# Designed miniproteins, single chains, continued (4), part 43

Each design is a single chain, and the fold is of that chain. pLDDT is the mean over its residues in the fold that is shown.

## One batch from the design tools (miniprotein)

Design m13560
Fold by ESMFold2-Fast:
Structure m13560 (fold): chain A 58 residues (1-58)
Amino acid sequence: KALELLESLSEENQRIAGELIVKALRGEISFEEAKKLLEEKLSEEDAKLAIEALKIAL
């Protein structure tokens, strides 16, 4: 379900979002840090989709 939200992103942005989501799931970074990095690296619309995927995955 979370992956389906990411499929609308470019391959590069899917890679970036996927890496940050996996790091958050493993406890390597906090949810707030992952959210901040997604907002820094992606457009506002892509960041919203990636953050929603992160919330679903957690």
Scores: mean pLDDT 79

Design m13561
Fold by ESMFold2-Fast:
Structure m13561 (fold): chain A 119 residues (1-119)
Amino acid sequence: MAAPWVEEWEEPGKRLLAVEFGFTNPVTHATFTAVLLLLEGLSPEEAAARAAELAARHGATPGGSVEVNGWTLTVLLRSPGLSLTRLEAVDDRTVRVELAVTHAGHTSTYTLEVEAPAA
């Protein structure tokens, strides 16, 4: 299911969209949060720098980035049991995100498909 965009920050001349996703380990019922960032019109280096700044501010770890349709998608991982296992462009506007949630020795994998907004 596509998640709604929860938070939007405007940079001068650029858009920043942030979406929080909650993940639950089905065995342990522990919950974890990741944030997807969509950054419009930034280079990969600029997007990485911005993601690192936001990660530091929010106590999160950046989990990589991919470019699609003029947007850079980056994942911020807010929990030590949460890891990014795959981040890839499926087509010119759709990104597949795979996350693993590990708690008390139990691992569950979650797949999200995110469509980038029109540029």
Scores: mean pLDDT 70

Design m13562
Fold by ESMFold2-Fast:
Structure m13562 (fold): chain A 86 residues (1-86)
Amino acid sequence: MKVVLTLRNLSEEQKEEILAYAEELKKKGYDVKVEVEGDTVTVTIGNLTVEQEIGLILRAIGLELDGAEVKITVEGDTTTIEVTFP
């Protein structure tokens, strides 16, 4: 499965945390692509299991509980998670 994470309105600290997370996933053997555009970071993660995808969705829900706007869309084999921070 493939997950596309789009994270918007990031602080500098949040961008550093997201980039560190992406590097951790690369070290674990995931196919990870990162694009940075201003305050927006898009992380594309390939070759996830259903269990790993559920873990990412639960993390996104945690961000929503902290005041972010979260949108999750599933299209075939691709899950898109969009997070907009306050």
Scores: mean pLDDT 77

Design m13563
Fold by ESMFold2-Fast:
Structure m13563 (fold): chain A 70 residues (1-70)
Amino acid sequence: SEQKELEEQLIKDLEETLELLEKSEDKELKEKALEQTKGQLEQAKKHPNASEELIKALEEAVKRLEELLK
């Protein structure tokens, strides 16, 4: 389905972004990524068709980004 394909792409994009940010020294870029990911998580939680996989991926991304900013 289109939704499943979009969610799979979003999760892949998220994973790639996290890998790049882990190697980056740009604190502002990491802070912006955290803000955007938190926003995406809130939107996913409000969307009745959002998968558990997408929500879990976004929650894990938020945790990882918060850890990178310590």
Scores: mean pLDDT 82

Design m13564
Fold by ESMFold2-Fast:
Structure m13564 (fold): chain A 58 residues (1-58)
Amino acid sequence: SVTLITMSNEELEQRKEQLKQEIEELKAEEPTPENLARIRDLEIELGLVDIVLAVKKY
């Protein structure tokens, strides 16, 4: 989303840590289809944050 590119590097790193924690918490819960779908969505967002951080490095 457009929002990620407008964030500072500190904000992106903080979001990355929040996403990692939420993924770990969901993985500790019952593996329902809803939880698995949410984990996938969060993992996709984490990947996008990593791409934005890599682009902003240059």
Scores: mean pLDDT 79

Design m13565
Fold by ESMFold2-Fast:
Structure m13565 (fold): chain A 59 residues (1-59)
Amino acid sequence: LSSVERAMMHDLGLSEEQVRELRELAKVKSVEELAEYLMKEFGMSRRQAESAAKALKSL
């Protein structure tokens, strides 16, 4: 796992499997769409979701 993936697991409470699924979604979703998904599925604030979406996209 990359340092970014490990940080997401620790800071956001995500499993390794969830991070892998989000990476695959990042390939087909825009930053905004991915942020909205993170807000809906994981209850993240918009700020947290946008930060995480950008990180996933910039891998």
Scores: mean pLDDT 75

Design m13566
Fold by ESMFold2-Fast:
Structure m13566 (fold): chain A 55 residues (1-55)
Amino acid sequence: SEMEEEKKLAKELAEKSNLEFDESLLERKGADSPVSAMVGALLRMIGDAIDKEIA
């Protein structure tokens, strides 16, 4: 599924940008559902990873 692809991509991007993928990201988002939580966390991770590379 596309969500699983984004999970892998986010993890790889985070690792390349020296960012750790942590379950605590899901907790901090206060997500309503696990799927929604994961998508939100992945988008946040991707944004943070890109930001770190640029910085």
Scores: mean pLDDT 58

Design m13567
Fold by ESMFold2-Fast:
Structure m13567 (fold): chain A 61 residues (1-61)
Amino acid sequence: STPSLEELLAKGRAELLRLGVPEEEVERIVQAARDAYEASGGDLAAAEDAMLREYIRVASK
């Protein structure tokens, strides 16, 4: 079944923490994913893309 936004964000949060992203940055990334979901009118792919973009930005430091 297609995951809900909350399932996607919970899984993403867990994966970011496992990868060593600081908790405050994880919350920023999760918020960016929520914002992208709302701006796209409910597109889960937009939320995933926003999460990936923010992760790449943090990981490149």
Scores: mean pLDDT 82

Design m13568
Fold by ESMFold2-Fast:
Structure m13568 (fold): chain A 77 residues (1-77)
Amino acid sequence: MLTDEELEMIADALLERMDKDKDGVISYEEFAEYYKILHPNATDEEIEALFKELDKDGDGVISREELLEYVRKLFES
């Protein structure tokens, strides 16, 4: 399993790639654009559902901490 340090490095790399305006958070638009590049057949429903699951604070953006939780879920097994 990946360490917390390795998970943080992956989260930081994803944040850098998705955060186009460098505000330190990921908007729904930035997330959807990046997700569709990796998954061209993804539906808007799938993207919205995943975004809402990651946006635990309900503030309409994904923080670094929320992105780190997503990365943890990807490597949880």
Scores: mean pLDDT 74

Design m13569
Fold by ESMFold2-Fast:
Structure m13569 (fold): chain A 70 residues (1-70)
Amino acid sequence: MAEKKINYIKEKLERTQKLFDEQIEKLRDMAKKATPEEQAELDRLIEGIKKTLEQVKKFYEKMIEKAKEM
């Protein structure tokens, strides 16, 4: 039965996406009050988080694809 597993993976991906989006927004809000040096560091952290999220999405997409084959 693939459907329950696919739904579980999709739900985990949605929760992970939401957590990453919330962290990015927090960092952006901090950046608005930061010095130029702190702003540059926060921008690098945001880009790192975005790249990590892209890798996590690809991983979950592969898991969903494999589950569909079952």
Scores: mean pLDDT 80

Design m13570
Fold by ESMFold2-Fast:
Structure m13570 (fold): chain A 65 residues (1-65)
Amino acid sequence: SMEEEKRREKLKEEEKKLIEEVKKNPEKAEELLKEFDKLVLRKQAEAAEELGYTDLAKELLEEIK
């Protein structure tokens, strides 16, 4: 769907920003990667919720904590 395509494009933009930030601040690479992983999990939880998989969405959000 168009919503899924928009979410994928947004994640690609965030990935590009992450790569640029890691190149500028390699000492922050671990922190930046953890934040990106959390963003991906949040987007997956959002998609699961939209599909009606509420319990799965909750489990994905718990991974972030």
Scores: mean pLDDT 78

Design m13571
Fold by ESMFold2-Fast:
Structure m13571 (fold): chain A 78 residues (1-78)
Amino acid sequence: MPQQILNMMMQGTRMMQSSSPDQSTQMMRRMGINGAGITRSDPSMGPAIIQGFQYGADTSTPSTSQVARQGQRTVQSI
């Protein structure tokens, strides 16, 4: 369900806002890998996951924002 994945990604990103930059960056990398896997299984999930990463990029620290954009590109490449 795309809406559930989007909400999960947004909530996770919001939690990372209160974490250290390096910890948030590692969490975002893992989310990108998981997102790519979900998109590979169900391509219709891609847009929802990409929106989650865009939210992360807009609301995170500079380093976390960069990794969120990397995750977005990874999902788009699937």
Scores: mean pLDDT 56

Design m13572
Fold by ESMFold2-Fast:
Structure m13572 (fold): chain A 86 residues (1-86)
Amino acid sequence: MNVKLTLKHASEQQIRDARSVAEAARGEGGEGEVRVEGDTVTVEAKNAGPGTAILAVGVAVDAYLAGGTMKSKVEGDTITIEADGA
């Protein structure tokens, strides 16, 4: 599956956690890329396994529990997760 994770107003810890999502995708035989632009971090994972999806959801949930927001959608084999850290 493919996973796209976007975190806005990300903390340094959330950026580290997002990098771990990309590493998980590579460990599952897929591709993982991380981009950091100011305090926005984007992870794009391709041909990833369920572990990558679980980690990406966990990062978004942590942002939500810290007072931010999260939303997700599934289109075909792609999971898109967007979170905003407060």
Scores: mean pLDDT 82

Design m13573
Fold by ESMFold2-Fast:
Structure m13573 (fold): chain A 60 residues (1-60)
Amino acid sequence: MPPSEELQQAINAAASARQEDPTASDEEIVERAAKRTGVSRETARRALELLRQAQAAQES
């Protein structure tokens, strides 16, 4: 099932936040993604989880 538009926006925001600050904690990335997209922190955490799964699939 494709992610919702809201979740996809959160994934993109999380990726951008990580690119801007590679040393930022997961909590900081979640906060920045939620702030940029207006989604809940719960949705932002889900987005970060999906981003990590996608990166693992590309690196492994």
Scores: mean pLDDT 77

Design m13575
Fold by ESMFold2-Fast:
Structure m13575 (fold): chain A 107 residues (1-107)
Amino acid sequence: VPVDESPEAHAAAAVAHLAAGDEERAREWIRKSTVEDLAAALGARAAGEGAPADTVREVERLAREALEAAIAGDRAAMEEHLARLAEVASPEVVELARKAAELLAEL
């Protein structure tokens, strides 16, 4: 068991495993993460790509809204928020958000 088991670390691990294509490990870390921390991890990925602070905040907000819609079973709202995310984020960040949302909808 790692020394630092913060929810932020769990969410960062989930996004890293999704980026690596390891859906099974990503699912384990997503289960241990909050929607807020997952949205923050997606924003941090956008920041790592050189996105400005305003864009990072918008990515976090839209990702959070998409993940919350997925948990609520509202696929139409999830798709709408992901479409808005695609206007401000890279295709890679959008794909990671979509994968996280689909896995949350299944949990």
Scores: mean pLDDT 81

Design m13576
Fold by ESMFold2-Fast:
Structure m13576 (fold): chain A 75 residues (1-75)
Amino acid sequence: MLAEKLRERAEELIEEAKKLEDKERSERVIELARNALELVEEAEEAEKAGDTRKAAQLLAAAGILVAAAQFELER
């Protein structure tokens, strides 16, 4: 559930960033959101392997990156 929500939000942020006229800001938001997507993917792999603690840590890190991307988008 959390992984899915973070993935959806990161994907939304990438699409919102693509619409920005400020290409430098767009690139920063996309980079943060893509890094969050990578962490979500790693968390899903950890969960499949039964490493619930690692999955939780990776999702927490992904959440921080999503928040950072949102903040950058709003600047």
Scores: mean pLDDT 85

Design m13577
Fold by ESMFold2-Fast:
Structure m13577 (fold): chain A 70 residues (1-70)
Amino acid sequence: MTAADILAEAKKLAAEPEVQAAARELHAEDPELPVEVHALAIALMRVGLRTGQVDLALALARELVERARA
């Protein structure tokens, strides 16, 4: 499973209502990041846990957050 595969699956998962709800809660705590960035970060970590690609998913989530803050 490549970084592109993980990102594609995470984008699909980020659209799920439960992930969107969790992302809105995180956005309330950290309004600097858009809801979409929180949703994708949550989805990346969930995909990483499900596939055993935790380190790669964490690296992708960190990169996403850093780019959004820049």
Scores: mean pLDDT 82

Design m13578
Fold by ESMFold2-Fast:
Structure m13578 (fold): chain A 92 residues (1-92)
Amino acid sequence: MEKEEKLKKAIEYLEKALNYARQARDSVAAGTKPDELIQKALKYMNEAAKLVEDPEIIDLLTKAAYYLAQRDKVDEGIEYLEKALEKVKQKM
């Protein structure tokens, strides 16, 4: 895959991860288990991390994963995930 194609695919995966993370937040607010939605978000974040060779973006994704794993910190996880997505978009 070309570098630009890898970045495009990373953006797609991070957008999917962000969508699942937002659904997990809504699940927590509704008093339902967010675990499956968080697992899906983490899966897509890991796929994106494999395509992005940037320590700053990897650090942001690591912080997002840490906070998403904490049910009371899902909003913080979403914030770091949004920052990671923006940084990937800036590389295109």
Scores: mean pLDDT 85

Design m13580
Fold by ESMFold2-Fast:
Structure m13580 (fold): chain A 57 residues (1-57)
Amino acid sequence: MDEVAALIQKAVKAYQEGDYEKALEYLKKARKLAEESGFVLSPEAQRLVDELIKKTE
């Protein structure tokens, strides 16, 4: 659903602005929402999430 995509977009924007904590919060919310709704992230979105988590640590 669009809510998951919107959260991922907000995470990317926060990461680009240097707000790594906010980016991580949006990513966690996006993953939880996707799992609860049974929505499967696209392979490209999954890669983006994994890459952002690696760089945020």
Scores: mean pLDDT 72

Design m13581
Fold by ESMFold2-Fast:
Structure m13581 (fold): chain A 92 residues (1-92)
Amino acid sequence: NPEEERRRRERLALLLNLLSLIEEKPPSPEVFREVAKRFEEELGDKELAELFRKIAELLEKGDVDGAIELLREEMKELLEEFERLEREYLEK
C-alpha cells in the first residue's frame, strides 16, 4: 500500500527530526502534550499521541536520555516494519 508506506516514511522522518531536536534543545513537556492531543483528536493516531505523552513525562522529570532512548526504540520498530514489508513485496 503506497499510502501506508508514505505515512510510515513521514512518521520515521518526524521521529528523526524530533530526536535531533531533543538532543540539541529539548522543547517544553507541555508542547509535547499539546501535540499528542492534536495527533489523537485530529489524526486519530493514538499510538503517536501515547509516545509523545511518554516523552513529555520523561522530559518533565529531566530524563532527556530516557526520552532519546524511547524515540530510538520507536524508530527501530518502524525500520523493522519497513524491512518486513519490503521482503513481502519482493517475494511477490
Scores: mean pLDDT 74

Design m13582
Fold by ESMFold2-Fast:
Structure m13582 (fold): chain A 74 residues (1-74)
Amino acid sequence: SPRDQLVRLMSQMRDELEAAGVPSTEAAAAVQALADAWQSQDPARWAALRERFRAHPDPALRRQGLRALDQLEA
């Protein structure tokens, strides 16, 4: 289901961010932002989140955030 895909991607994203040395609080905030954007069903919020990840200074947050968005849009 789409919700099961979201839960799996949230777990993968969190694990990858923590493995890359991102603090747990920041990793949790990024994963929550993904969940909030998905729950909103608003294409404008998806586009805004994609731009936030693209512009993020942390390469791990950029990579994992964009990956999660792409997989949920597929």
Scores: mean pLDDT 85

Design m13583
Fold by ESMFold2-Fast:
Structure m13583 (fold): chain A 62 residues (1-62)
Amino acid sequence: GEKFEKIKEELVKKAKENKDKSGEEARKALNELYEKYKDELESLTAEQGEEIARAAAEAYNA
């Protein structure tokens, strides 16, 4: 859905923007974004949640 794609895009973008920063700074930035979208994330399926987490992790580790 539209909300899923938007949340995924924002989290991936945040991970990319912070990939050259310290792990603590990157984790804090991502955690703040997760908290911002907490209600939307809770409405996602487990599979959608895993897809977002994987995409963000890959973006940060790339």
Scores: mean pLDDT 72

Design m13584
Fold by ESMFold2-Fast:
Structure m13584 (fold): chain A 135 residues (1-135)
Amino acid sequence: AEEDLKKGIDYLNQFKFEEAIRYFKKAIEKSKGKLKADAYTHLGEAYYMLGDFENAKKYYEEAIKIDPKNARAYTVLGAVYLKEGKYEEAIKYFEKAIEIDPNNALAWYLLGKAYRKMGEFEKADEYFKKAEEIL
């Protein structure tokens, strides 16, 4: 399990995404708890880098099921929705991330970016200011 996860990360760092995916799936089959959540997170990242946002989203959701208080996992899931132009869905995930961790500067920044994309410039500026105050 740990060996498969390490090999997957090594392939991911070499931009060999198909090989990385195979090893992350092997790690998931042989693991539980945090190691399984870590493998799902990296699997999602590999799919995101391939432009497969549906699989990226699915695997980040699996990571959240294992660790539902992980503000970072909600932030990355929201970022996938933002990339897809699904601003309302992205906002819901960023709001959950901020509820779990109010010092998550990235979530505040991406919340501002989502509101800017919706034409709500005053709200966007308020959230960007929050992100800067945390940094």
Scores: mean pLDDT 87

Design m13585
Fold by ESMFold2-Fast:
Order: sequence, then structure tokens, then C-alpha cells
Structure m13585 (fold): chain A 114 residues (1-114)
Amino acid sequence: SQTIKEFVQALKDQDYDKAEVLLNQLPLSERLKLNLRSIIEKYKDNPVPTERLLYELSIAALSDNKDGDKSEKIRIQLGYFDKDFKFDKEKVESLLPEVEDPKSKALLKEILKE
């Protein structure tokens, strides 16, 4: 809980080194951690607005499924491939009930607090 809050705050502060250290301590699946780390590393050298980073991390958490087809459908539904890729907070909130892992759900709720 506290580590998730500190992780999201580090992302908002654009302290990517601290965010990566905290990510390793989060009680998330190794698959999700690898995906989140990849997103953070991608933007470490080419920073984007915090809203964009948080949205991509939200999509990764929502689409964290063993079924690749399910993962792809969620990404399409959230506009991941759209030209005007914008943080749709209401759409992310509407998909929270589909997240079965309580820890991934806790991360998403922390991202959505603003």
C-alpha cells in the first residue's frame, strides 16, 4: 500500500530512478513488473507528460493477462493504437472490476486518485 503510493509519487515527480527501485519492491507479478519497467525505461531518456506515462502504465496493469488475445482486446478498447492517445480516466475506472489481482487493482486506484 505505502510502497505503491511512493511508486506513483516518484513517477509524478519524474524521479524515474526511484520509481524503478520501488517497482522491484512492489507485490506485482514478474510479468507486470517487466512491462512497467519497460515503459519507464522507454520514457526515461524521452520524457512525456506525467498523464501519458500514467495512462500507459494503467493500460499495462489492466491488460496484464496470461491470454494474449484478452490483453490485446483491452489495449484496443483503451485506444492504445489511436493517433490521439489520451488518458481516459473514466474508461480505466470502468474496467477496474475486471482486474482480478487485488495488488494490480491497488496500483490502478492509486494512479486514478488525481
Scores: mean pLDDT 78

Design m13586
Fold by ESMFold2-Fast:
Structure m13586 (fold): chain A 70 residues (1-70)
Amino acid sequence: TSAIEELEKAIEAIEKGDLETAQRHLVRAYILAADNPEAVELIKKAGKALHEGDYETAIEELKKALEVLK
């Protein structure tokens, strides 16, 4: 599984309100993207937003991470 696939699954889980599944995919994406510092910072920002209940910001930051990794 690629960082891109894990980020796409995280976004889907957030949109469905499955925050536990979203968190698991976020952690996997973070590990898989570890060699890309720009993607790592965006994933960290998304994780913070998710923890704060700001799901719109979380999704936006994850979409930015996808763009960096594509």
Scores: mean pLDDT 87

Design m13587
Fold by ESMFold2-Fast:
Structure m13587 (fold): chain A 60 residues (1-60)
Amino acid sequence: STKEEKEKLKKEFEEEMEKLSDQYAQALKTDPEKAKEILAQMEKLKEEYSKKMEELEKKE
């Protein structure tokens, strides 16, 4: 169901963001270029999550 898909997307989004935040903190110490890439990934993840949630809202 759409409601179950929303719950799953939220859970996956939160878990991925947590993981990327940890990787970002590590990268800041060793590779600033990699840290910037991780930030870009986090930004894209936020945008994708927002888009997917909006599409699911329209389907309900």
Scores: mean pLDDT 82

Design m13588
Fold by ESMFold2-Fast:
Structure m13588 (fold): chain A 64 residues (1-64)
Amino acid sequence: DELEELFRRLLEALRAGREEEALELLKKILQTGLPREFVEYLLLEAAKLLGVEEKAKELLEKAE
């Protein structure tokens, strides 16, 4: 699943502090046509499990 791979890479980039890469990956996920609210939900839930929820919130703010 291409979307699953993009999401996995996004979480890896967030954990590594690669903010620019994470932002580009988030923009690619949003370009797939998924509702923003659904993408936000999935990202925040996964980020909570990985301990990077604050970074995920900052990323969502920067992605419009």
Scores: mean pLDDT 80

Design m13589
Fold by ESMFold2-Fast:
Structure m13589 (fold): chain A 80 residues (1-80)
Amino acid sequence: LTPEQEAEAEIALARISLAVIKTTKDRMSKEELEEAIKELDKLIERLEELAEKTEGEIKREAEELIEEIKKLKKELEEKL
């Protein structure tokens, strides 16, 4: 895979993970919230690495998704 194709695939997978967490967050236990926060941190790190390797639209999509994930992470942290 090219860096662009790798980034597109990772962005798609990250969006799926984000949607699942958003849908389930109101039913999460404290332990599940802590696990979700750790998963979001891993997604941020991976997407930041991909943004460094890509340019243009794909880089912007990764950066936008990172900000969306950071916002969700703050919401989950407020529930702890």
Scores: mean pLDDT 84

Design m13590
Fold by ESMFold2-Fast:
Structure m13590 (fold): chain A 85 residues (1-85)
Amino acid sequence: SERDLAVKLTALSIAVVGATLELPDEEKRERILKLLQEAIDAYNAGDYETAAKKFRELAKLLRETGPQFDGVAELAEEVAKAIEK
């Protein structure tokens, strides 16, 4: 549902921002936040294909950053799946 997706998007945004606050690598923090913003901008523009792709790219970048981000990456994948359906 739209409400379920909105809740997941909010939870993902909070989780990504929270995770980046604990990340000492400023360049990687900026890349993660930029990718999140690009995904949200695409979703708000109604470009659901680009939004889902960007959320999947965000999940991949989070996993590559470290295993401590696997939970946030999984949430990004769930958001992408919800948008694609």
Scores: mean pLDDT 85

Design m13591
Fold by ESMFold2-Fast:
Structure m13591 (fold): chain A 86 residues (1-86)
Amino acid sequence: SPADQYLDLGRQALDQGDYQTAIDYFQQAIQLDPNNSQAWSNLGIALLRLGRYQDSIQYFTRSLQLDPNNQSARLGLIGAQNRLRS
């Protein structure tokens, strides 16, 4: 699907360290499929890498609301929260 294509492009950008490009692709994936927990968690990871901790918490939280067993979202949420509790 087009949503899956944007997810794949976002993951490629994330792996290359192109975090802003990854965000843009994951946002496109979410527009097409807002219930995809992996898209929300990957968006959170990209924002975490950019130091946007509050935004990353919001998106990891959304990912966990959709799939409470998303380990990437759980670990990302803990990491982002630890940065803000300084």
Scores: mean pLDDT 90

Design m13593
Fold by ESMFold2-Fast:
Structure m13593 (fold): chain A 87 residues (1-87)
Amino acid sequence: SHMEERLKKQEELYTEMLKTYNEMVKEKKPIDEIRAKLLEIFEQFSEVSPDKDKVKELIEKLKNAKTLIEISMVIADLQVLLLKQKG
């Protein structure tokens, strides 16, 4: 179904996001580069998410994130949103 395909795409984007974050942190990339790369993935997630408003709030939080902890918290909030869709 279209809903199952969208959910699978959300799971793939979340996995890509977590992998990208972990790899860039390990490589000691600047916070601005990590944030910019994650924003690209979050915007793709927004296109396939049924809750556009909540994802938009997370995008704004990510844009304002100043620390790796703040970035990781936004990723964690996205996971909570994804898990709620799985029921």
Scores: mean pLDDT 87

Design m13594
Fold by ESMFold2-Fast:
Structure m13594 (fold): chain A 126 residues (1-126)
Amino acid sequence: KQLNELLRKQLQQNLDREQKKVDAAERAAELVEEALKLVKEGEKSTPEEREKLLQKAVELLREAADLMSAVDSLTGGFLYGKALEMEEDPKKALELVEEALRRVREQLEKYGKARDELNQKLNDLL
């Protein structure tokens, strides 16, 4: 009974960590989706408005990068890289934001699966 309690505590801690990754990735995905909308609006806008929308999109990608860096430094670094590339080559902004969104969604799916597997293991110990 005590050994099962220690195993449950360890699984709960692992579950809490994966849940934090899921929460961060969900918020990061929302931010990157908003950045994608701004970039698409920029394509239809005046050059001055396009620059403002691009700057907002870069800020959203950096915010998503900060959130992801707290739980996944590799994904956070990837998003920072995409934000930097958008500033250096604004013509690639649409492609770069779409790549960022794809990566965040892939990580969200992976974290969700890991969380669900940990939940199943915890339930099997009950």
Scores: mean pLDDT 88

Design m13595
Fold by ESMFold2-Fast:
Structure m13595 (fold): chain A 54 residues (1-54)
Amino acid sequence: GMLTKDELVARAQGYLDAARRLKAGGAAASSVAFAERLAREAAAEAGVDVASLA
């Protein structure tokens, strides 16, 4: 679907939050990496550096 830049940034922030919660809960590195990848993809689509959102 069509997402605005703000919606993509919010999605990236949501995935970063999910990655932090997974890491804090002792989830597998692959699960954390998957959430971080989704955050990077959303940030890239928004034209934003994911590091600036963390």
Scores: mean pLDDT 83

